Designed miniproteins, single chains, continued (3). Designs and how they scored, part 8

Each design is a single chain, and the fold is of that chain. pLDDT is the mean over its residues in the fold that is shown.

## One batch from the design tools (miniprotein)

Design m8247
Fold by ESMFold2-Fast:
Structure m8247 (fold): chain A 69 residues (1-69)
Amino acid sequence: KLKELGEKFLEAAENKDYVTASELLGEISDLLKDPVLQLIVANDIGGAAMNGDIEKAKELLESVVEQAE
């Protein structure tokens, strides 16, 4: 489910639907429960996506999904 939410988040951010992207990012953060991964989601992934750097957001998200197991 984390991977599915991440894919939807990237699609919403790419479409500049920041309301949906923010909601999905919150759901991803809630699933992680790890404070370090939550910070990466909020600051690094969210920041990259809002700046239009979808490639960086995707790379960071893939790393977070792998770390969360």
Scores: mean pLDDT 78

Design m8248
Fold by ESMFold2-Fast:
Structure m8248 (fold): chain A 68 residues (1-68)
Amino acid sequence: SKEEVIKEAEERAKEIKERLEAAGLSALGDQIERQVKEMIEDLEKGKLSVETFKKAMEALEEFADSVL
C-alpha cells in the first residue's frame, strides 16, 4: 500500500541519514532527508507514481552506499 511504501521510505531515509552523520557527512544526510520528504509529499499529492517513487528511492540508496 502507499502507507507501507511511505513508512519504509521514512525508515530507510533515517538509516541513511544516521550512517552519513556517523561518517561526518551530516550536510549530505540533511539533503537526502529533505529530498525524501519532498518525494513523499509528491506521492501523497498524486504528482508521483508509486513505481517512480520506488525507483527514485532505489537510486538514492545506491548513491548513499557509493559515498559510504
Scores: mean pLDDT 84

Design m8249
Fold by ESMFold2-Fast:
Structure m8249 (fold): chain A 109 residues (1-109)
Amino acid sequence: SELEERLRELEERGKELEKKLEEWKEKNPAAYEAAVATAELLLLEALEERLREEGKWTEEDREIAERKRKELEKRLEEAREKDEEAAKKGEELGREIAELALEAAELAA
């Protein structure tokens, strides 16, 4: 089926991204930190949008999200300060990770 083929493609792409992320963790820490922080920021934004749409977003959730966003933004800034070029590559990978995760979630729904 088309769904099964799409899920297989997402799994294969996910494995490629995971291998690259693991390699960067040791060899390129700035790229690794930028990738993780970027992916988490994008997923947090998507989760906030989802919860707001469902009428489940609370004042407590807003405060938690704001703290987490500031933490992730600091991690990204620190990565850029250590190695701006590596951080840019990490941000690109982070966006790919978030896009893949969101696509997988949509197909699973």
Scores: mean pLDDT 83

Design m8250
Fold by ESMFold2-Fast:
Structure m8250 (fold): chain A 85 residues (1-85)
Amino acid sequence: GKKLAEEGLKLAEEGLEAAKRGDLEKALKLFEEAYKLFTQSGNLDAAQSVKAALDAVRMAMEGKISHETAVKLIEISLKRAKEAV
């Protein structure tokens, strides 16, 4: 239900703040938890948005994109997740 989606959104917001601080390992864990909650809530649009944030964190960890690019992609993904909740 709605309560799980709201909890997922809160974790995704914490993940963005971790990513902004350069704590990519914490951001990854928070987005993985948010993805699980969105999936359990049946909010597939929010789940897909958070999956894009996970992909951005992984690409930054692999050195494929800059920290600044990863944060921008995560912000776009989180905006889409908020609109889906």
Scores: mean pLDDT 86

Design m8251
Fold by ESMFold2-Fast:
Structure m8251 (fold): chain A 88 residues (1-88)
Amino acid sequence: AQEHLDEAVRALEKGDYDKAIEHAQRALKEAKTPIEKARAYLTLARVYLKKGDFEKAKEYLDEASRIALEVGDTSLFPELEKLREELK
């Protein structure tokens, strides 16, 4: 899961959005904890935002936000807030 998340972020940085989606989806399927799942959703939201698919980006961001709030892990809150502002 973490390895696929790292690869997804790397692909996103290179502008390879299809590879980023593939790795993020693998991370999501392999996620063993809620926070790993939230990170995968956050990465998917970022990729879809870069692709201009604002509806998909918002959907994944809402899922990541819901899980992060439920778990009480504040490490994702800055990225969640930043991405939500970009989606307005």
Scores: mean pLDDT 82

Design m8252
Fold by ESMFold2-Fast:
Structure m8252 (fold): chain A 80 residues (1-80)
Amino acid sequence: GDKAAAEAAKAAADLMAANPDARVEIVGGTITITHADTPEATALAAQAVALTSANPNVKVTVDGGTITIETTGDPSLIAS
């Protein structure tokens, strides 16, 4: 697995987890972020997307208030 991809995904999850209007779920190598429709939550979500989308081993999907991040890393590097 790609440790850098897993670390980028975790950094994005940690960024959104600091927002009280966001919910972060980690299942295997997939991180799902659901955020409120607030300017602050939307701005942080955009930063999370930018952080992960720069890594070629990360797949990011955005659907409204939900961001799904898929990594090629070992799930144990992300999960806690």
Scores: mean pLDDT 73

Design m8253
Fold by ESMFold2-Fast:
Structure m8253 (fold): chain A 63 residues (1-63)
Amino acid sequence: DKEENKKLAKVLVESIKKGSDEEVLEVAIAVAKSLGQLDDVLEEVKKIGSKEEVEKIEKLAEK
């Protein structure tokens, strides 16, 4: 759901801003992939994060 995707996006962006917590990033990305919502989560990340933060999250999502 869109609200859940916003929550995941916020966790991802905040973890990037804090400069750590790759385990949290991996879990959030895995949840988004499991739900088939990765693209929607990345769209929400673009709304609240910088382009640099989005790129870093996309890089991690590739594994």
Scores: mean pLDDT 75

Design m8254
Fold by ESMFold2-Fast:
Structure m8254 (fold): chain A 82 residues (1-82)
Amino acid sequence: MTEEQIEEAKKEVEKMVEELKKKGIITDEDIEKAIEEAKKRIAELIAANPDTPQEVKEEMERYTELLAKQHLITQIELKEEE
């Protein structure tokens, strides 16, 4: 993915997070918890794969927040549909 595509994805995710916060579906605490859990999981995956290149580790760390927010949104949407 290009850096431009990543920036667009970030904007889209942030917009969805803002909408969910306005509706009272999520709180800042929920977002912080999701990010913390994602960071912990990424750290565990890196530790389990000691042969992972440094550049891949840095990339995983950079996208951890974006992935955490996207996962939180997906979980909420699935709960609403089921």
Scores: mean pLDDT 74

Design m8255
Fold by ESMFold2-Fast:
Structure m8255 (fold): chain A 74 residues (1-74)
Amino acid sequence: SSLQKVIQDVNKKIAEAGLEGEKLLKIDPVKGYQLIANTLEQAKKTLEQAGASEKSIQAAQKMAEFAKKKAEEL
């Protein structure tokens, strides 16, 4: 279904941003965590629009908040 396609595309974007974030974490940890946080925030909005489960949306939100907090603590 189109919904399943959207979820798969979001998961691919998260995985790609995770790899880019890991590279940035070695050079600039603040920017690395900011990239991860921004990607997860956008993923959350896309999942909400696609009608994904509340658990999936909350998981993305919690991960985004964690990454944002890490950027602020560094």
Scores: mean pLDDT 79

Design m8256
Fold by ESMFold2-Fast:
Structure m8256 (fold): chain A 100 residues (1-100)
Amino acid sequence: SKMEEVRKLGKEAAEELRKLAETLPEPARERVLKLIEEMLEAIEDKSLSIDEMEEIFEEKMEEMAKIIYEELSPEEAEEILFKLQQIYLEFKNKIEKIKE
């Protein structure tokens, strides 16, 4: 089903984000990991539509970007934010193809 494909993509995105979070210093690492946990909870919420799940993922990734800007040096933040944006764009592109 389209919903099962979306959940699989969400789990794959969360795993890529987890690997990224593991490269972060504390307290940024703990804060980002908590947001990833919230994304995984949204994936398991059977009441959510594809659009609602996509919106939650976008919101959580924007919050991750804010944490990275607050906690890292500008040079370190730039590299990590680039990787975060790549994960986000790949996720959005794959979701768009499923919605077709």
Scores: mean pLDDT 85

Design m8257
Fold by ESMFold2-Fast:
Structure m8257 (fold): chain A 77 residues (1-77)
Amino acid sequence: KVEEVVERAKKWIDENFDPETAELIREAIERIKNAKSLDEVREIAYELWEQLKDKLTDEQMERVAKLLSEILKAKRE
């Protein structure tokens, strides 16, 4: 269920990032949830990566990428 994966991801993000960073990631999650193509997902992920590269560590970036991947997999069910 996409909704369950999204809610879990948003909760983890809210618990692990500052409010400004959490909002950027939540917006990207909603955009990916509503994306109609893999190309659109890639564009959203690239924009988020550019916004976060100066704010997050490599480990945090990897975790965010994993969460986005889990949402994409759930969406394709």
Scores: mean pLDDT 80

Design m8258
Fold by ESMFold2-Fast:
Order: sequence, then structure tokens, then C-alpha cells
Structure m8258 (fold): chain A 90 residues (1-90)
Amino acid sequence: SEARLEFIRKMTEEVKRIEKEIIEYSKEGNLAKLEELQGEIDRMDLEIEGLEYNATSEKERELVDKAKEEVKRARNTAKEGIQKALEMEK
């Protein structure tokens, strides 16, 4: 449905915004905020996984795949930022 396609697109854009925040807080070494943002990415990952499981059209699968790639990027960025912040707490 159009509503489902819109929802997936909005999820992808939200993930991109969170990754930008992760990059900024990583520069500051703000561990608490990075862990919060990682939690938001994990929540979105679960929602996207549900959308993937129920995807029936090629267009829907294409949008889900794009969302999953953005989640992978954001998660990796968060993990690197958290690791660096932990080193900075010394």
C-alpha cells in the first residue's frame, strides 16, 4: 500500500537523521547520548525487520533493503563512537 511505502521512506529518513546525530556526539565523546541513539537504531531495525517479513511487492522490498543499509551504517557508526567515547573516559 502507499501508506506502507510512505512509512518505510520515513523510517529511512529518520535513520539518516539519527546517524548525523551519532556523528556529532561521537566528536564530543558523549557516551550516554550515543547509547541512547544506538537504542533508537535498534528499535527501528526491529520495525524494519517486521516490514521485511511482510513485504509482498518488489517496490516494498527495494525500500526495505535501502532502510536496512542505512540501519547498518548508523549501527556501525554508533559502535565506533561508543568505543571511542569509552576510551575518552579514561
Scores: mean pLDDT 84

Design m8259
Fold by ESMFold2-Fast:
Structure m8259 (fold): chain A 103 residues (1-103)
Amino acid sequence: SAALEAALAAARRALEKAEEALKKGDVEKAIELAGEALEAARKALELAKEAGDEAGLAEAVELLERTLELAREALKLAKDLDTIIKAIALILRAIGDLLDAEL
């Protein structure tokens, strides 16, 4: 569906921007953008499940896994308590969304 394609594209774009921010040492911006990627990937997951789109489901799961890995890397680089808390929250949300994908 057009909505699924849009959600997957939004997740990819946000994740790519998050990865670029992390490479530049902007940990706070990377976490913010990774949060946007997670929301878009979660939307893609729900749309793929509703449509029975196995390829869309697989891509949404891959984007959730990449977002989790980025959040873990951001946590390693985080130096202030606020950023650490945000990274942990993002990790927990990504794990929850991945568990939902197993249903």
Scores: mean pLDDT 88

Design m8260
Fold by ESMFold2-Fast:
Structure m8260 (fold): chain A 87 residues (1-87)
Amino acid sequence: MYKEKAVKYANEAGLYAIKGSKTAEGGAGAAVAAVGTGAGAYFGMSPEEVERSGEGAKRAAEAGAEGEYAEKAVEYAEKAKEYGKKA
């Protein structure tokens, strides 16, 4: 359960980072990479790797996202990290 929730939140964080980066060109590539890493966690990454996926999404959001999208991306990245630690 926790690993699956961590992946879900990491993917949501990445999607919000991409939405923010659509307006600001920075960070779009990092956001895509973060989403891909989150998806990989679904297929058997360790909890530590799932946590790193959440950190990647958070950094992508901070690099390129703006305002509301950046805030949501960070929020979901932090949730991904929390559930990754529990998994």
Scores: mean pLDDT 58

Design m8261
Fold by ESMFold2-Fast:
Structure m8261 (fold): chain A 82 residues (1-82)
Amino acid sequence: SDAEEALRLAEEALELGMKAVELASQGKYDEARKLIDKARELLLEAERLAKRATGPEGLEAQITIGVAAIAVGVAEAIIKSS
């Protein structure tokens, strides 16, 4: 379903976002930027699918999208502050 697909994409984006935070914290900005860009592409598709989602899977997808967006934002903030 769209909800299940949105959740899968959001989970991948979260994993990439968290890794980008780790890489950015280590000064590996080029590697972090590549993961941020990929995570953003996944989040855009997840958000598109999540808008059509209903029920518990849809809610889980929206929560995961939010958490992933925070992780990506933290990684970007670390890069910008350096």
Scores: mean pLDDT 88

Design m8262
Fold by ESMFold2-Fast:
Structure m8262 (fold): chain A 98 residues (1-98)
Amino acid sequence: GLSDSSVAGFEKGSELVVKEVKGDEAANFGIKKGDEFVLEGVYPTAEPGYGAKIELAYKSNPEKRFLFQIVSGSTPADGEIQVRLEGTNTVLTLGPVK
């Protein structure tokens, strides 16, 4: 389950790295594999089958922020989450910075 301040074991201020990028539109937003984000916000949903929305900011440029929808099926056990950039078909696989 999700809480008001966390998703898949990540909380506000957690650092996430892009492990995989799917979709051709990611480059138009400057998003690429290896990019690091900071989790700025989690917006849970009460709708069955719907993922939470999360706001991510580039670690190197905090003014560059994006809103993502959690893709259904992400699990904390894998240490990774899949997110879709809102308004696009761009899907990112995000994991912890280690």
Scores: mean pLDDT 71

Design m8263
Fold by ESMFold2-Fast:
Structure m8263 (fold): chain A 87 residues (1-87)
Amino acid sequence: SALERLRKEYEEAEKAYRDAQFAADSLAGVAELNRGMSVTLNRINPEAGKVMQQLAEESERAAEEARRRAEELKARAEALKEEIERL
């Protein structure tokens, strides 16, 4: 039935959102760690600090993209839930 199909799609969308949120949170933690290490290394070894600054910037971009993806998947799951509630 249409209801059974929508319930399955919602379940899959909710799982995708939860997986994406976990990945986003994990990447945010890595970015924060890399930023802290960049600050510390820049005081001790400026060449190593510059390399870690680049890694921090790359990790921060990856974390932001993952966060945006999680938000998009959450919106999709919420839209499917609303569609089920209108049936």
Scores: mean pLDDT 87

Design m8264
Fold by ESMFold2-Fast:
Structure m8264 (fold): chain A 81 residues (1-81)
Amino acid sequence: SALAERARELAERALREAREASEELERLKKENGDATRYAAAAVRLAGAGAEAAIALRLGEEAGDEEAIELAREALEIAGAK
């Protein structure tokens, strides 16, 4: 299904972006880093969360368990930080 394929692609991308942005935020917190860089990383994390929410909806519609699992993991990361 094209829908399932798209859901997986979005979920995988959202998960990668969430992990990268979360790691950057943790690094900046430890370094007492630049507020502008922190804000930029926070926006990236929020964007990853939004993409993950879309991927979850598409995954649920397609009945694709892998896409749903990846999207939920991305949402958890985005919501934690």
Scores: mean pLDDT 86

Design m8265
Fold by ESMFold2-Fast:
Structure m8265 (fold): chain A 68 residues (1-68)
Amino acid sequence: MEKVTIEVETSRLGSLYMAVAKIRDEKGNLLDSVVGYGETEEEAIEKAIERAKKRAEEMGLEVEEVKV
C-alpha cells in the first residue's frame, strides 16, 4: 500500500479559519488536497485532517504521518 503524508496549512478568512490538508507521496508529489473550515483554527485543522484521511482511504492510500 502506498504511504502518504498529510500536511496542514492554516489561514484566516475574515471571521473563519481555513485549513488546507495536502496529501503527498514519499517523493513529495502532491496527490490531492482538501479544505476544512471552522470558527477556530483547531476546528478547521480537525475537519481538514478528517477529510484528508477519508480521501486517502478512498484512493487506497495509507496515511503514515500528519504534519500541522
Scores: mean pLDDT 84

Design m8266
Fold by ESMFold2-Fast:
Parts: sequence; structure tokens; C-alpha cells
Structure m8266 (fold): chain A 93 residues (1-93)
Amino acid sequence: MLSTEEALEEMRKALEELKVAKTEEEAKKALDRAVKALDDILANPDASDEQIKEAARLLREIAMLYLTKATTLEAILRAIGAALRAIGVLLDL
């Protein structure tokens, strides 16, 4: 597992990678990295509410950007799932 600070940095990198992604594979890898990083943050009992909130906001932004690049039903559903997860985390805070 990544530390919370490392996981937040991985999410920021995933957002930047997604912005420049030219292929569906590159976009999917960026989204998958962001989801894993959020999972690592949520699994860390020392993660603060502010860190969890920042991670959820980042995942929501990444999911929405991924949705604009989605060309398949599977990709659209993946984007919606990630966005809903991020919203769920924010609502639990």
C-alpha cells in the first residue's frame, strides 16, 4: 500500500496523464491508478478527513474527464462507477 501522501500524489499524476491520454488504454490506466490510490487512502486508518475529501474530489474530477474520452459502454460504466464511488466517499464525511 502507498502512504496517504504518496497515494494523493499518484492521483494528481493520474489526472495529468489522463489530460494527455491519446488512447483508451492510457486513459483506463490513469483511472485505474486513481481508484487504487483512493482505496489505499481509505484503507489507511491515519488518513485525515481532509485527505480523504481531497482524494474523493480528485477521483470525481478524473472520472468526469475519463467520461468525456469514453467511446465504449464499458468505459462509460467505468467512469460512472468511479464518479459514484467518489460521491459516496464525500457523503460519508
Scores: mean pLDDT 84

Design m8267
Fold by ESMFold2-Fast:
Structure m8267 (fold): chain A 115 residues (1-115)
Amino acid sequence: RASELMRRALEGEDVDPSEFPEDPYGQYAQALLVFYKWLTAHDLDVPRRPPQEFLDLLGEAFDILLRAAEGAASLEELRRGAEAAYKVAKWLYETSGDEAAKRVAEEIEELLKKA
């Protein structure tokens, strides 16, 4: 269900994050899709050499996003991915002042609170 929506999004379909179920699994998956759509649609004001922690969090969020599309992600993995995505967006906003990153961080935080 949530994995099918994520798979369709990764295949290039314009999936609305609000189509995800309002259970914790769906809310964490929705947070990851919000993050993915932001990364693919916006030029990121990222420092030339971002800190390793930022790269590790970005990698974790993408790994869990791909696993979710395969239907392989657990609820705990999706929560970790959504938290990693939140930290990436928040760090970018705090470092660069990117207003799009701020909005994405706020959307992910609300989804994490609802779950």
Scores: mean pLDDT 77

Design m8268
Fold by ESMFold2-Fast:
Structure m8268 (fold): chain A 107 residues (1-107)
Amino acid sequence: SLEELIEKLRELREKLRQAVADFEANKTPESARKLLELVREVVDVAQEIMEKYPDDPEIQELARRVLELARKIYEAFLNNDYDAAVEHARELIREVDELIKKLEEKS
């Protein structure tokens, strides 16, 4: 349901905030893996939202921005650019907040 998607995004947003802080503080392989796993879960939810609202251009654009930021995070990790990974992850949290707000307007 829409309410379940909103709640999942809220939970993922809080976990992302913690994972970004943990990764920025210690930069361990474990903290990197946790951050990337959460980014993957956000991508999965964004894709599900795009499938549910194919005719809503604002939701489609917000979800596309989430997917693009996830791609940039993966590329930053592949290049060992950890500062860029943290920056893009913080941008991802902001775009998830905007997506949550837009979905709440639909419920």
Scores: mean pLDDT 88

Design m8269
Fold by ESMFold2-Fast:
Structure m8269 (fold): chain A 67 residues (1-67)
Amino acid sequence: GPMAEKARAVGREIVRLLREANPALSGDQIDEIGVALLLGHDPAALGRRYGVPVSTLRRVRELLESL
């Protein structure tokens, strides 16, 4: 349905943004980042851990909040 289509499009954009920032990220690491952002973890701490700019993580959080 339309909600599932939106979720898939948002998911693809999140994967694209994270892999553009760090091509070495595994699918499991991308999932861990998504879950951590949903749980309110600090984007700066995640950026240091996963090698991703804070600006990218803030954009990913905005995309997750759009669901």
Scores: mean pLDDT 89

Design m8270
Fold by ESMFold2-Fast:
Structure m8270 (fold): chain A 95 residues (1-95)
Amino acid sequence: LQRELFLGIRDALRTAADNFRAYAETGDPAHLQAGIAALERAAALFRELYDLTGLPEARELAELLDEAIRRVREDPSTAAAVAEEAERLLERLGR
């Protein structure tokens, strides 16, 4: 249960990072939209993890991802920075 959510979170964060990196390199809006959708999935999975475990960190991470989504929607030039944030989260969550 927690492992399945964790794997889903990692996959979503990886997809977000890859798409935001691609957007920063190419300017293709399809990558921006795919990255945002992946962050929205990761945030939803962190909320499910919070509901299951009560861990405050899961709620805090969902809120951080919601802020990252807002930031990149308002200023797409932040996509590279958001990719780095997603990559750092992946490192903390393990391989």
Scores: mean pLDDT 86

Design m8271
Fold by ESMFold2-Fast:
Structure m8271 (fold): chain A 100 residues (1-100)
Amino acid sequence: ARKLSLEEFKALIRKLYEWAKRHYGEEAAELMIDAAIEYQWSLEHPELFEEILSTESPEVQAARRELLAAFEAAVESGLAEEKVDELLAKWKELLELVKK
């Protein structure tokens, strides 16, 4: 996944927060911000991210890698609504897996 610029990251966070707040409520929107910060961190520190990932279940590992790919696709599309919606669906799936 490509490291986001500060401006791209701010735009992504704003769009994710507003959309998540609208469709899932404020608590879910706050969780989306936390998750997005974690992904930016994973792009900035990929070696440490891989080490942490190796402690997760295979299902969670796969979901996190799919989410990184969805973030990359959303950024490359210029935050197209279709790609952001797909990204948010992947976030919800990952959050449900982690809670189990």
Scores: mean pLDDT 71

Design m8272
Fold by ESMFold2-Fast:
Structure m8272 (fold): chain A 89 residues (1-89)
Amino acid sequence: MLTMSAPQTLPSPSATATFVAESSGENVGIAVMTAVYKDGKEEVLKVGEQSETATLTATGTDPNVSAFRGGAIGAKSGEIGVSTITVAP
């Protein structure tokens, strides 16, 4: 199962987003980070390695990017947590 956070708006054009994903139980999650564009289009920016905890970082240097979202994919459905997404200048 894929679980995605709400979009986090960029505070500046040079903003960096950091995402931390956690998986629970016996499942090892894969962290995913997406960019949300001003027109509402969403694209995958990064996919992490399979891990119980993964951190992904992306920089919002594209002037058409308005926000980032973080998510997690598990090896088994239903046991994945999205712990946090942080956007910094």
Scores: mean pLDDT 62

Design m8273
Fold by ESMFold2-Fast:
Structure m8273 (fold): chain A 95 residues (1-95)
Amino acid sequence: MDREAAEDIRRAAEEGVPVSEEAEALVAEEEKLPAEFLLRAAALTAQLRLEGASEEEIIRRLQEELGVSHTLATTLVLHARNSTDEQLRAFLAQL
């Protein structure tokens, strides 16, 4: 599932493009397993969606609890929107 946002942040940093210090620090903490951070964010998104939270609430919670960018939070919400409740439950059960 979408490594693209984390890979874009890492690639931008490698190319010397300014990235937010918070986003860069979060990616750096997960350097050996960058997918683990995305899995945690995706798991929170799936859980909140299954609880009936609005997309706006999910975005807010992702930014407040995990420090994700608005772009990443929006991408995760759109991905969850395109998933069934059963697929989201199966994803959470595999973590």
Scores: mean pLDDT 68

Design m8274
Fold by ESMFold2-Fast:
Structure m8274 (fold): chain A 74 residues (1-74)
Amino acid sequence: SHAERSRAILLATAEELRRRGHDEAAAILEEIARTQPDIDVLEALSRVIAETDTPASVVLEAAMAAGRRLAAEA
């Protein structure tokens, strides 16, 4: 489902953020994925950028890396 796919990419992005040392951003994204299953991925990423000092480029690069990994696993 769309919600399952969105949740998967948010959690994969959080994993990439943790690997890059951005634990606060990852924790917020994991919370969003847990509490807001119908959220748009871009909206979730925008909230993380707004709520943390994590640069937008870092969050977007992590999301792109997560997307590539999930595509390779599909």
Scores: mean pLDDT 83

Design m8275
Fold by ESMFold2-Fast:
Structure m8275 (fold): chain A 92 residues (1-92)
Amino acid sequence: SMQERRMELARREVEESRRLIEYIQRLLREHPQDEEALFLARLYLVAISATLLVLEGMARRLDPASREEVEAMRRELQAQLDAVQAQLDAAL
């Protein structure tokens, strides 16, 4: 169904964002004062923020159960994004 395909896309976007957050965290650990690494980390945070907006839009078109799942994943990603942003701000 279209609902199943939307859920598959949402889960895929979440998985890709989680991997990107892990990559950013690695960059900040291994290169905490590297200007190029900090710049790349900031660009990736912008990309994840865009994905959160996409997930919000997708959730509005889903059945209640699927919407709750996507909203839960979105909140988890937002919390991880906020934590990485705090680490990045501290690296300055």
Scores: mean pLDDT 84

Design m8276
Fold by ESMFold2-Fast:
Structure m8276 (fold): chain A 63 residues (1-63)
Amino acid sequence: MKNLLVTADNALALIKAEDPEAADAITSVEVKDGVVYITVPEKYKERIRKALGDIPVVIKDTP
């Protein structure tokens, strides 16, 4: 059995390759209990989701 491991570095590298402006807008990246959390302004949330596709990352809006 194989588990898909997502690292913050892999997620960031993919976002930067697909949408460097959205990558530069990221305000924080956190890993908690094996889950990657990316915080970004709401206007970039859809762009980051498109860049990541089906990669299991939680995208949060800035307050």
Scores: mean pLDDT 76

Design m8277
Fold by ESMFold2-Fast:
Structure m8277 (fold): chain A 87 residues (1-87)
Amino acid sequence: SGVDLTAQDENGETPLHVAARRGDLEKVKEILERARKDPAVLKALLTAQDVYGLTPYDLALINGHEEIAKLLEEEAKKLGIDLNKLP
């Protein structure tokens, strides 16, 4: 269940990773709306890495979900984060 937005599963995926990988734009928007209430939570979600070192943004790009990738990039830019330059 997605009540803890920053919780990672066995693959290191947060709910945002799962929604981005699946192309679930509505779920991505829902998660971002909830996370925006706490900038620390939003930053943690946008920068969290799965077991392969991939962020939700990386998963959206790899799976061809361009609208989700753009949405995540814009949210990160508002926090001063460049998702293309994460270590």
Scores: mean pLDDT 82

Design m8278
Fold by ESMFold2-Fast:
Structure m8278 (fold): chain A 105 residues (1-105)
Amino acid sequence: DLLLEVETQAALATMAAAVGDVRTAAKMAAEAAELATQVPDEDLRRAAAEVAAALRALAEASPDPEHSRRLQELADRLADPSLSVEELRAVLEETARYLRELAEA
C-alpha cells in the first residue's frame, strides 16, 4: 500500500526532525514525497497532506531561515485545495527534488 508507505516515511521524517536530525528528516521526507507521486489520484491529497506535515516539522527543525521559509512555502502549496491532481503531482515532484538536494548537502 503506497499510501501507508508515504505515511510511514512522513512519520519517520517528523520524528527525525523532532530530535534535530535535519539530514535524516530531509532524506525520509524526500522518500515520502517520491512515493506520494506514485499514489492513485484518490489518495493523492491525503499523501500530499502527510508530506506537508513532515515539511512543517522539518522547517521548525531547520537552522537555516531560508530553508525553513522554502519548506513552509512547499507545505502550503501541498495543502492548497485549489490545485488540480496534475498540479499537486508537479508540486510533489518539485518537493522531492528539493528535499533530495537538501539531504545530500
Scores: mean pLDDT 89

Design m8279
Fold by ESMFold2-Fast:
Structure m8279 (fold): chain A 56 residues (1-56)
Amino acid sequence: STKEKREEMIKQNEKTKEELLELAKESSDPLMKGLLQIVAGASEVLIDRMKKRLEE
């Protein structure tokens, strides 16, 4: 993938992470909150990996 495409994918994943965290915040179900936070955490790991590849 090109550098520009990687940067765009990073921005898309950052937006998704923020939306997942907001849904977790609004949820009254402890299990749903936990699952959304786990998924958001996985997105953060992917973002960090993509950023490292962008710098390569």
Scores: mean pLDDT 80

Design m8280
Fold by ESMFold2-Fast:
Structure m8280 (fold): chain A 89 residues (1-89)
Amino acid sequence: DELLEAANTIIKNPDDKEAVEKALEKMGVTEEERQRILSIKDKRERALYVARLLQRKYGVSLDELIERLDITPEMKEELRKEASKPRFL
């Protein structure tokens, strides 16, 4: 719950510096991951990065994370399509 709330804060309100810093602290991100998240200006790309980061750190299903994000149904579908694309090299 707190991790999902933190993820939603980062995705929805990236310009709220204090809220974002608290959210990043709750997510236990590294400095490199923090810099990466703050550099992403596109909401969809930021949401996908955050979801994949939580999957990697906490072993949560990517599909389950996307479903629980506070984003539009259209954006959830876009993220699922992007996540399902094969990555070769």
Scores: mean pLDDT 76

